# Designs tried in a protein design run: designed miniproteins, single chains, continued (2). Part 111

Each design is a single chain, and the fold is of that chain. pLDDT is the mean over its residues in the fold that is shown.

## One batch from the design tools (miniprotein)

Design m7849
Fold by ESMFold2-Fast:
Structure m7849 (fold): chain A 70 residues (1-70)
Amino acid sequence: SERDKLIDEYFKSLSKNKDGKITKEDLREYFNSISTTPLSDEEIDEWFKALDKDGNGEITKEELKEYFES
């Protein structure tokens, strides 16, 4: 679907490590690139916790898909 393609592109742009996962650092860099006002560490932490359901310190593509489907 179009949503799956957008999620794939979004994940690819966020994952700097190219290991198929997003770190909090990747998330911070992404939001800072699209906004003139950078997010605080607290705001990024809240978003990361919402996405990282397994609590492993990394966001998988499946977790990202589920977030956008919720």
Scores: mean pLDDT 68

Design m7850
Fold by ESMFold2-Fast:
Structure m7850 (fold): chain A 63 residues (1-63)
Amino acid sequence: MVYKVTITGSRSALSSDGTTFPKGSVLTVENLEFLEDGFLKGTLVDTGKTVIVPASDSKVEEI
């Protein structure tokens, strides 16, 4: 499944390569899973890199 993830809060998403995605960023993510302590983990479709997303500061839509 592929998801559209929009960063809605002040906490940025972080990619495994150190790229930061601030408020207003829109990510296309696959293999999305819930981690402990309110984070989501997924794989960026564009780069194949792992991304960590703050669940409370994001909107997730299946596409």
Scores: mean pLDDT 82

Design m7851
Fold by ESMFold2-Fast:
Structure m7851 (fold): chain A 59 residues (1-59)
Amino acid sequence: DAAQQAAMDAHYQAVQAFHAQLAAQVKAGKLSLDQAAEQLAAFTGESLEDARRSIQRAL
């Protein structure tokens, strides 16, 4: 289903863009790792620990 695939791709792109933005803000000292993890977890529904690890891998 092309429509289903397009919706999933759009969601994936949004998650990746937000993740990159949060990692950049942590590198710039504008957010702590924990603050970035909280925002990512709220956006994706993943655990705080998984979000924190994900952001940290991008640093």
Scores: mean pLDDT 83

Design m7852
Fold by ESMFold2-Fast:
Structure m7852 (fold): chain A 86 residues (1-86)
Amino acid sequence: MLSKEEVQAARDQLNQIVDETIKKAKENGLNDMAKKIEELRKQIDALVDQYLAETDEQKRKELLKQIEELLAKLDELIQEFADKAK
């Protein structure tokens, strides 16, 4: 389990990368891909908030699994865009 501070630091780092990626994607005419990244970030943020507020162990495990799956998808898209934008 991640601490609240670790989760917040990871969220802040992710937001910086996402904002830069969205900017570069739009500059390259990849508006649909920029929207996809933004929507994934919003979904992850909502799930993280739910995870931090949840006290039921089983529900927290389900939320964590969903967060990890979406983070993997987001990382893949960000990596592709970062490489393509350079």
Scores: mean pLDDT 76

Design m7853
Fold by ESMFold2-Fast:
Structure m7853 (fold): chain A 98 residues (1-98)
Amino acid sequence: GPPLTVAELQEMLDEIAAMRAKIEKASPEEAIKLAKEMTEKLTGFYRSHGEYDRAKQIEKIGKNIIEAIKKGDFLTADMQLGVLEVHFAVELVSRKKE
């Protein structure tokens, strides 16, 4: 697939920030739904660019977020959302230096 652009990575970061804010205010059931939707969108984004290893990493983080929410461990869920955000931020910085 085509290489990832800085603009596309910024759009994904903005999506993560928006979803993180929604999940914080959501019921557990709605938080699980939002986390699944976000994970599918971000995983699909990387897959559309041929970045299958990155897609697998996002899928793993997404599963950790969903499992934490299911257990009522919202602190761990928020920490994993932070890991997801850092993952995209690091990729964005890497692409800006090219």
Scores: mean pLDDT 82

Design m7854
Fold by ESMFold2-Fast:
Structure m7854 (fold): chain A 90 residues (1-90)
Amino acid sequence: MAEIEKAMKELEELVANKASPAEISRQIDALVELLREKKASPEMIQKAIQTVSKARTKAEPENKAAMTRGLLKVVRLAEEQGVKQIVLAP
C-alpha cells in the first residue's frame, strides 16, 4: 500500500517537474503493474484513477496525450478487476 502511494506521488512530481512523455509513461506503467501485483483494493485503484486524472489536468500540452493513454490503462485495470464504479477527478 505505501509503495502504491509512493508511486502515485512520484507520478505527480514527474508531471510537476515537466518530465518527458516517456518518463511519465514509464511511471504510469510501473503504477499499473504495482496495483496488479499487490492486488490493490477497488478503493486504491479508484484513488490511482483520481491521481492520474488530476495530474493530467496539470500536465504540459505535450504530456497530455501520454497522460490520457496512462489514464486509460488504469481504467482498463479497474474494469479487469471488476471495479463497478469508476469516478474521474473533476
Scores: mean pLDDT 80

Design m7855
Fold by ESMFold2-Fast:
Structure m7855 (fold): chain A 107 residues (1-107)
Amino acid sequence: SSRIEQLRQLIEDITNLSKNFAKAVKNKDLEMMEKVRENMRQLRERVRTTGNAAAARSMDAALESLDEAIEALKNGDERQLTLEAFVLTVELSATIVELRIEIRKLE
């Protein structure tokens, strides 16, 4: 497969992870959020292998927000959960934008 196909698959996997995270937040499902965290760690390594430093930084920030969201959920802190969920969504969106820029460079 081409590098473009690998980048498109990575974007799809990040998009699906974001949807699963949103469901976990809506349902206050701690077990699902922990599974999202493990999947996001694997995606972080794939983002790092692209060599895009901005994408890697946004992915690291998304993971930090996920850790804070999990702690907020454990503590019943709905305000902090909402804030960290928003930051995570923004950082994943920024990661996808940077990966789309990488695709454009290869066209």
Scores: mean pLDDT 90

Design m7856
Fold by ESMFold2-Fast:
Structure m7856 (fold): chain A 74 residues (1-74)
Amino acid sequence: MMELREQRLKESIEDSKAGKEPATVPSLQGRQQAQQYLQQGQPQLAEQYLDQGSSESSKKATEAIKKVKEEKKK
């Protein structure tokens, strides 16, 4: 469920800020991007960021897809 995923993502970010960051957790940047996608109503894009956040190429591909969708929505 999207709500549970958003909640866990927020908790992970808060733990990182509080200095309780697990070293093996996906990058903080990737988690923040996933949170933004969830807030924008793009849960499928957020899932790709969470699963492949550690892969730079996957992050770039996800951003490109989002941009194309925004342009077509005109």
Scores: mean pLDDT 55

Design m7857
Fold by ESMFold2-Fast:
Structure m7857 (fold): chain A 84 residues (1-84)
Amino acid sequence: SSLHKKLEELVEQIKQWIQQNIDDPQLQQKLLDRVDSEYKAAKELADRLIAQGREALGATVAFLTLVGTFAEVQIELRRLKKAK
């Protein structure tokens, strides 16, 4: 669906940002794995809500979950940069 395509595009943008901003291979892989896990959970929840006729809520929950994950990654990176 068009929603799934936009979510996949957002996930790829987040992964690209992680790869460009995190040089530690172990931390990079851990964060990439977290993004994949959060995307899977968000997609499953969104699909369930859409199946219940709550399409707008399903889309909102999926996008907010991914935006929240990205914000957490950026906060952790900013914290690490300020501590060094």
Scores: mean pLDDT 76

Design m7858
Fold by ESMFold2-Fast:
Structure m7858 (fold): chain A 78 residues (1-78)
Amino acid sequence: MAALEEDIRRGLELLREIADMLQTAKKNGSSMPDAERAQMVAQYQAKAAELQALVERSPEVKRALEAEAERLEKELAL
């Protein structure tokens, strides 16, 4: 079903975007202006909420995202 494939693809994109944001915050956090930090937190919260909604809709999406999250955590040392 095309909808499931789209949900998995979107979830993987969100997970990678969140990982990139966490990496950026880790590298630049101490030098980041308050306004930029607030904007990044807002974007992170929005992406995390969308990811949670996708996971809640389908156990297949949850399983795929959990596997990718473990892989990214190991690769990025998060």
Scores: mean pLDDT 77

Design m7859
Fold by ESMFold2-Fast:
Structure m7859 (fold): chain A 112 residues (1-112)
Amino acid sequence: SALTEEGRRLLAEARALLAAVRAATTLAQLQAALDGLDALLARIDALIRRAIKEKDEEALRLALRALEVLREAALTILDKSEDDHELQLRAIGLLLRIIGLEFEIELELKKL
């Protein structure tokens, strides 16, 4: 489905973001990665809404995999954000949103 193709693209972008976070050596790179994570998370949320409407289990499972990668990215930003409390708070906020979406997908998958 078109949603499955979009899900595969989002998963690939999530993996690229995690690689960028792992390679980051500056605060500016971590801030850019957080902005990228926030934007990607909004796109994943939109995919989840559409996949629930269409009962697209494959798209939901791809979204879940993308969220797992973004959770690792957020945790890596927290680890690398040495004494930047604002950056840490942003990463924690995004991590909580990721966890919430993961639980929502798991509940929806049980209905299919």
Scores: mean pLDDT 90

Design m7860
Fold by ESMFold2-Fast:
Structure m7860 (fold): chain A 93 residues (1-93)
Amino acid sequence: SPEIQQVLRQVQQLVTQKKYDEAIALLKEAIKKFPNDARLYAALGYVYFQQGKLDEAKEYLKKAYELAPNDVVVKSVMRFMATMMGVPESYFL
């Protein structure tokens, strides 16, 4: 969806500016419209991780994995967060 791509680009810009609450609000609004898009949940997990909210990060990344376990973007976010936290990728499962 071009709309999902646009949301993810805006989220990336907000994260670069450390506007995490705005990024979370945008992602939650997008999830209401596209509740089964795994990449939106992966992005939400990533933003919570950047805020240091590890429990929320884990829950949303688990949801992303359940929706699309073989999605390359979901797997990349899981690998990045696992590496940064010093945990195995199974930590999010």
Scores: mean pLDDT 89

Design m7861
Fold by ESMFold2-Fast:
Structure m7861 (fold): chain A 77 residues (1-77)
Amino acid sequence: SIPTLLDKIRSLAPASLDAQIDALDKAIQEGDFDEAHSIVESLRQHARQENNEELLKALMELDIELGVLDIKNAVEK
């Protein structure tokens, strides 16, 4: 689930990213998928730069889940 992935991301990320992860959680809760995708992209860039493969994998899984949720909301009118 998305909450489980967010908890995993928080555990894998450095404390310097806590504010961005909090903003991501809020964007998801508010249905602001444009903002959520933007934050995920920023976090993925950080994970790549730090070679944090577990964080990158968790972020990629979250990005897929967000894409599925966004499509579901668009199709289920």
Scores: mean pLDDT 79

Design m7862
Fold by ESMFold2-Fast:
Structure m7862 (fold): chain A 88 residues (1-88)
Amino acid sequence: MVTTTSTVTTSDGRVSTSTFTVAPGEVRSELTETGLELDENGRLVRGSLSISGVHTLAGGVYQGVSAGASYTEDTSESQVATTGVATG
């Protein structure tokens, strides 16, 4: 069994954390979005987007990956990637 955690932060500093478990040999992806707004150029101006995935490595080791995009007040966008590993 693999347990992975995804964290999403909004521009107002609100943090959301989700945890999920996948069965052995299973590949799972999860998409989380919060209050997304895009400008006319397709840039994220509000909210956040998180993508998480899990895959099985040889030898029964599982690896979780999560990625998120967050808005900042200077109109910059930041992307966060997190990798987790578990055995089961």
Scores: mean pLDDT 43

Design m7863
Fold by ESMFold2-Fast:
Structure m7863 (fold): chain A 74 residues (1-74)
Amino acid sequence: SAAAEAAAAKRKAYYKGVAEGNLFVNDMVRKGVSSEEIREAIKKKAEQLSKTDPVYAKAFYESAMLSIKLREMG
């Protein structure tokens, strides 16, 4: 059904956002980028992504911010 297809698309966007948020932070940490610069880069990318896909953008932002927070804790 159209409703099932729409729900599947939202789930796909969410999981893509989670995965890409983690990969984005991992890549920037590997390159030696500071936590402050990473947070600004996350915010900028999420703002750009939100113009096209708000579900993907929110999942990306939340995942990326959680990833950097957990790294700062140990």
Scores: mean pLDDT 87

Design m7864
Fold by ESMFold2-Fast:
Structure m7864 (fold): chain A 86 residues (1-86)
Amino acid sequence: SMKKEVEEAFEKLKALLKEKGFEEYIPSIEEAVNYLLSQNKEEEALRFLKAIEEALKNSKNKEEFLEKIQEVIEEAINNNFVIPEK
C-alpha cells in the first residue's frame, strides 16, 4: 500500500539522517509527512521523502543540505502541497 511505502521511505530516511548527523531535522520532516498524510496526500508524502533523501545524497555538507531542503519545500508549496507554517 502507499501508506506502507511512505512508512518504509521515512524509516530509511531517518536512518540516513542519523548516519549523517542530521537527526535534529527528523521531527520537522515527520511533522510535514504527517500533515500530508492527514490531507490524504500519500503520493505527495512519498515524493517529499524521496526529494529529501536525494538532497541528502547530493549534499557535501550540512549547509548545502539545508539549502537543498529549502528548495524541496518551496517546490512542494508551488505544486500545491500544503505545508504548515509555524
Scores: mean pLDDT 76

Design m7865
Fold by ESMFold2-Fast:
Structure m7865 (fold): chain A 87 residues (1-87)
Amino acid sequence: AEELKKLKEEDPEKFESLVAETILESLKLGEKVRKEGRVPEEVVEEAEKNLEKLKVVDEWFEERREEFKKFKSMEEFIEYLKEQVKK
């Protein structure tokens, strides 16, 4: 998204916070799919809205891939993301 690209240049910390928020929302949608045993239409719609953000998230994840390998659990990774959102 244009907002994310501008934020990456102007405020890298806020950019990481928004990326972390996008990942956390994606995890919530994944949990909903697991509980329902199907992909609800609203989950598909939310994923489509986030497609532009997902490209930015993919680049961010690739840049920090080695750092993320140190997380021993999904819970530890989620705690890290929550800390980024608080910035």
Scores: mean pLDDT 67

Design m7866
Fold by ESMFold2-Fast:
Structure m7866 (fold): chain A 66 residues (1-66)
Amino acid sequence: MNSSFTTTVGGRTITLRFDGDFDKSEKQALEDLKKGSPHITIRAKPGDQDSHARAAQLVAQIIRQL
């Protein structure tokens, strides 16, 4: 199974998990970012390299905004 990744930037914790639907997770993560949530979770589909790449790009985008 794919491992999770967690990082903390600007007092906010970002978690990437390879256990779910990226599209639904992207919408929730951007809403949490906008609301100032201290925890943001991004999910990617297990075994899907494209989903993993998109999730990694979103993590990088969120980090740049913090």
Scores: mean pLDDT 78

Design m7867
Fold by ESMFold2-Fast:
Structure m7867 (fold): chain A 75 residues (1-75)
Amino acid sequence: MLPTRTLRLGDTGPEVRGLQEALARLGYYTGPIDGVYDRELVAAVNAFQERHGLPVDGVADEATLAALREAYAAL
């Protein structure tokens, strides 16, 4: 499931894996689903933020996660 807290570069775990899976399904992320918030995941988050008119900071904050949940629910 999608994360419920802010995630950023260097974070690891199941919440990061959930973010990777969601962004991969939406076509923003093509890297491995390994649960590591690396530079490829930062780039995917940046691309998603640009597409949705959010501040481009590469951080999956509450606003970014809310937009991501809406986009994912529309699939």
Scores: mean pLDDT 82

Design m7868
Fold by ESMFold2-Fast:
Structure m7868 (fold): chain A 87 residues (1-87)
Amino acid sequence: MALDYLRLGQQYFDNGDYNSSIAYYGRAARIGDNDIQAQAYRNIGLVYDRMGDYDSSSVAYNRAAQLSSGDRKQSYLQQSQRSRRLG
């Protein structure tokens, strides 16, 4: 289930296994609805930020914003812009 992949992605991220974290969040993004896809891309952005890969982080946050609306969309756009300035 898509929620199971989000949970696994978070578990690997917490353990410092960023490659496995991104892989599981990517699976959640492929099979989830818009809300799960937005969460998955936002979390992929956080993983890339942690790795210092700001270009990839910016792209992931922008993708999360495209799948979101209102305050959530604005938050993701701000994160994308910040990462873009650092990369």
Scores: mean pLDDT 85

Design m7869
Fold by ESMFold2-Fast:
Structure m7869 (fold): chain A 64 residues (1-64)
Amino acid sequence: MKLELVVEIEVPASASNEEVEELVREIALAAFPDAKVTTEVLSKEKVSETKALATVRVTIEFEE
C-alpha cells in the first residue's frame, strides 16, 4: 500500500530544504517505523524574519 500526502509545516526560515525533508521524514518514520518514507520540498515561503512555511510531498510505502 502507498500513501501520498502534501503537508504544510512551519519551519525556521534558516532551515535548508534538506533539513526540512529530514524533519518530516523522521516524523513519518516515528509513526510508521517499518515504512519506506520519501520526502520532497515543493515550495518554501518566508512568512516572517524567523519562520517559513514549507510545502512537502510525503510518500509512505508499506510492505504488503
Scores: mean pLDDT 82

Design m7870
Fold by ESMFold2-Fast:
Structure m7870 (fold): chain A 81 residues (1-81)
Amino acid sequence: SELEEHFNKLKEELEKELKELEKQLSPDDAARMRKVFETLIEEMEKRIKEGKLKTIEEVERSIKTLLALLKHEVEELLKQR
């Protein structure tokens, strides 16, 4: 669907952002962040398929929220150094 195609494009952009964030982390922390990312993306894909996310705007908002959460987690990990 058009919604799934748009989600896949945003997912690729988010994966690029995650790779940049991972460069700031230890291998163990990077692996943990990757697991969180994969879990959240799978949940979003399920919500799209179930019709719980119906518009491009809702998908964009969800991706923006996910990116903000990932950035916050990186900042918290970096503060512990």
Scores: mean pLDDT 79

Design m7871
Fold by ESMFold2-Fast:
Structure m7871 (fold): chain A 56 residues (1-56)
Amino acid sequence: AATAEATLLVKLDEEEVKEGESLSEAEAREMARAQPRDPRVLSIAAVGLEKAAAAR
C-alpha cells in the first residue's frame, strides 16, 4: 500500500491521465529519460508507457 513512498507516483487528475494516454511510446520514453524532478510529470510519462505496453 505505502511502500513506494520514497518513489511515490502522484495520483493524476483526469486531464493528466488523458495527457499521458495521448503520448506516443517514444514521447513517453523521452519524458521519462529527461528524469523530471516533478513526480507528477514522471507519473504522466508512466501512464503513456503503461498504455503502450498494454497495447502489445
Scores: mean pLDDT 66

Design m7872
Fold by ESMFold2-Fast:
Structure m7872 (fold): chain A 83 residues (1-83)
Amino acid sequence: MDIVGLPGAEIVKAADPNGDGKYDEALKQFLIDFQRSFGLKEDGVLDDETKAKIKEWQTVFGLPDDGLLDKETLDAFKKKFAI
């Protein structure tokens, strides 16, 4: 199902509050690396399985468990998983 833009828009909006659009490519690469680290499908898409894994680790880090890649989630995950 080609829902072009909705997952990317959610990710960009969460991680790019200034709206400069530079986060989309980096966030997609981060998703692929994250999915690889947890044995998920490496498609770079913020699907339900990927969101569930993000929420699990957001809870572990004491962050809001919204399943989105905001700046705090990205920083915590990059430090913990060396992605």
Scores: mean pLDDT 65

Design m7873
Fold by ESMFold2-Fast:
Structure m7873 (fold): chain A 109 residues (1-109)
Amino acid sequence: EIPQEVLELIQKELQTLRTEDYTLSPEQQAQLKELLQLPADAKWTKLRPGVYLVDAHGKSGAFVIGDDIFIAYNTPSGTIVEYFGKASEPLAMEAAQKLAELLNEVYGS
């Protein structure tokens, strides 16, 4: 539905606009592991602010923890978990879910 060129621009913009050191709390990591059906002992590696690699394959999609939306998608190396935005933003969940589906299709297949 979203053209690959537009998807790539959205990804680049989201990464470029992160100026603060955004780190998932241990509580957020635990909640995401449950929602994604990842092993409790799965290793989380911070790749950059707001972006983590988990060394297991779980569910893809958009997930809400508190007021924060995270997207998850599978890659050959495991599950990427990425901060998307605030759940209070209009249509943010719909956009995040669609982005996660497209990223999982591109990298998970």
Scores: mean pLDDT 73

Design m7874
Fold by ESMFold2-Fast:
Structure m7874 (fold): chain A 79 residues (1-79)
Amino acid sequence: SELEEVQRRLQELLAAGDYEGAAELLGEVAGRLGYSEEEQELVKRAALAGHRVRELGRVTPEDEALAAEIRAFAERRAA
């Protein structure tokens, strides 16, 4: 179904570490896929952190903690 195709695309984006693409997609479909406000905010925070890391060329301990959290979220949602 269309919903299953969108869910598959979201999982592919999360697995690839494309949090910007995942955040954009979630903004359109989160309610239909059963994602909480907290889960949406986590993906948005990961997207913003990724942008900042690319702009500054460095990773902070806070960025590493967020990367661990978003990875755990992606694994939980894939199961």
Scores: mean pLDDT 77

Design m7875
Fold by ESMFold2-Fast:
Structure m7875 (fold): chain A 60 residues (1-60)
Amino acid sequence: MPSRQEVLDWMRQQFETARRLAKGDLEAVKRAMDSLGHFAHTDYGVPEEELQKLRDEMLK
């Protein structure tokens, strides 16, 4: 069972990978981030506020 910190670290890695693979397709990156964030929130109980912070950092 991953800890909340492990889930957040996993999410950061997933966001970085999505950004690299998309190579400037920000809409594809946003969709991937939204899907992963929804999964982390509903399945692992990660607060949306923390996921929103990561999303905003990775999209800049």
Scores: mean pLDDT 75

Design m7876
Fold by ESMFold2-Fast:
Structure m7876 (fold): chain A 69 residues (1-69)
Amino acid sequence: VEELLEQAKRAFEARDFETALELLEKAVDINPKSEEAIELLRQLYVAAVKAGDWETARRLAELLRRMEA
């Protein structure tokens, strides 16, 4: 799980939002209560909104809603 989160963080830093989202989805499937994954999802959501990538932001918001419910 930690390896997936590290890879997702690197993809996010490289502005590869699609790869970061895919890796985070896998991490969430393994541990839905991961605080590190939730924090990274929030950071990626803010970045997607600022970039005007509403499709990625919508998908990230849906994942966050499911994890926090």
Scores: mean pLDDT 75

Design m7877
Fold by ESMFold2-Fast:
Structure m7877 (fold): chain A 57 residues (1-57)
Amino acid sequence: MVEELRKKAEAYEDAAKAARDMAQRSTPEQGEVYNALADKAEEMFRKYREEMEKLES
């Protein structure tokens, strides 16, 4: 269970980094979309990290 949450957290962390990179390479309009995706991925990363902490306690 914890390992699956960790894999999901890592996937969202990687997705956020990729989206930020794409935002920097894109037009302002496309960059806004990629930054929104990165924000969502970062939020999901934090959520899964918190769920892992609950299971470890």
Scores: mean pLDDT 81

Design m7878
Fold by ESMFold2-Fast:
Structure m7878 (fold): chain A 73 residues (1-73)
Amino acid sequence: SREERYRQLLRRAQEELERLQREHPSITPETRDEMIAQLEGIMDTLLREGVPVEEAERLFEGILREVRAAAER
């Protein structure tokens, strides 16, 4: 279902954020938790608005790319 695919996207994003936090301690646990909460809010909004999962996936990938780039600088 769309809900299941969105949950899978969120789970992957959460796992990636946890990995980035372990590799880059400059990302505090508080910042990580805030980012996860923001992604959960985004997921809820996209589900409510009926956004295609493929578009949600691109948005999540973009967010994670920016977080990774910021952590590496």
Scores: mean pLDDT 80

Design m7879
Fold by ESMFold2-Fast:
Structure m7879 (fold): chain A 60 residues (1-60)
Amino acid sequence: MISAEEANENIDEFYEYLKSKSVEEVEEEVKHIAADPRATSETGGAALLALEEVKKKEEE
């Protein structure tokens, strides 16, 4: 699990990391990032976009 601080510094890597995970794993990461006050709005947005992308892949 990537920390919110690490995700803030490497948003593109964090996004690609999440896109390689299952929907369940990405949902847990989104909850973790949303609960961490150190997470930026950009990091939260990237996590939500990754969740939408993995959901689309599972629905195909």
Scores: mean pLDDT 75

Design m7880
Fold by ESMFold2-Fast:
Structure m7880 (fold): chain A 65 residues (1-65)
Amino acid sequence: MEELEKKAEEALKRIAKYGEIVKVERKGNHLVVYAKFPTVEDGLRSLAEMTDLWLAGLEAELHMV
């Protein structure tokens, strides 16, 4: 759990670089993030930054609002 929490914190930091985090939900090891981005490109960049965290075992969803 601790390692997954660190990965989740890193994901939130990376999303915050490109947009505003509106809501975060955690269900076990599954992270659901709702974020507002100025453009679709900012949202896509946020997703790209999370790719290595997903490969490292973080289960996360990003919803653009």
Scores: mean pLDDT 75

Design m7881
Fold by ESMFold2-Fast:
Structure m7881 (fold): chain A 86 residues (1-86)
Amino acid sequence: AAEAAAERAAEAVRAELAATPGASEAAIEEVAALAREAGLAAAAGDNARALELLRRAVEVLAEAGVISEEEAAEGLALLDERLAAV
């Protein structure tokens, strides 16, 4: 069940990014893999690990130019706030 949910999350991310102009195949695969690992970590109760993996996904999206630096900064700030609470 947890693995299936993580796979669905990765598939959804892959599909969304594949429809996004400028997203490279390498960036799509890296973000999808990070989303899957984050889902598995969250299912195992490792919320700190899940948030760290999501933080890396935001960095990859910014590096690939899929999201703006402003959007990346906002996302990272929210993830850092949640990490401090865990």
Scores: mean pLDDT 77

Design m7882
Fold by ESMFold2-Fast:
Structure m7882 (fold): chain A 67 residues (1-67)
Amino acid sequence: MLSEEQKAELLKIVDETSGDELIEKVRQKAAEAGVPLSDEAIENLRKRANGDDEKLKEEVKALVEHM
């Protein structure tokens, strides 16, 4: 599980980035924290967002809160 500090850093990235940059930065930080996101998990996030950046941010925030 991610620490509260690690979750806060990931949530900040979600607020400050968008689109593919958001996915890449979240993936990198999650891996650095020892909780790497699989390609399947990233594909699922993209499918749920369905091209909507605000929905993508919402889905990533939900994922981070449960990590």
Scores: mean pLDDT 79

Design m7883
Fold by ESMFold2-Fast:
Structure m7883 (fold): chain A 61 residues (1-61)
Amino acid sequence: MEEEERGRREAEERGLRKLPAVRAAQAVLDEHAGETDPERQRRIHAEASEAGRRAYREVEE
């Protein structure tokens, strides 16, 4: 219980700056988790990167 709380706090402290970007990128990846086509996978990764970058800019500003 306390170990879980401490681990979560450490992750949240590190994630406070990057959390929106990581969450945005992960959401795109999760939406397309079943994709097996290499060409579409490349497109999905590009989309995830762009989503994360947009979220990061919003937090930075």
Scores: mean pLDDT 67

Design m7884
Fold by ESMFold2-Fast:
Structure m7884 (fold): chain A 55 residues (1-55)
Amino acid sequence: MPELSPEAVEALQRYLAEHPATSKEDLKALAERMRAEGVLTDEQYEELLALIDSL
């Protein structure tokens, strides 16, 4: 499966480490914004949502 860029995964993991009380909805909103800004492809966005749902 195509993976998120190492930079995107690292940014998400760092955000979660600094903000452990962050809700899944907040993370999904961040993912939607990253997709809208062209940082994530549609496929990477779906993979990120699956990762968030696994938390």
Scores: mean pLDDT 70

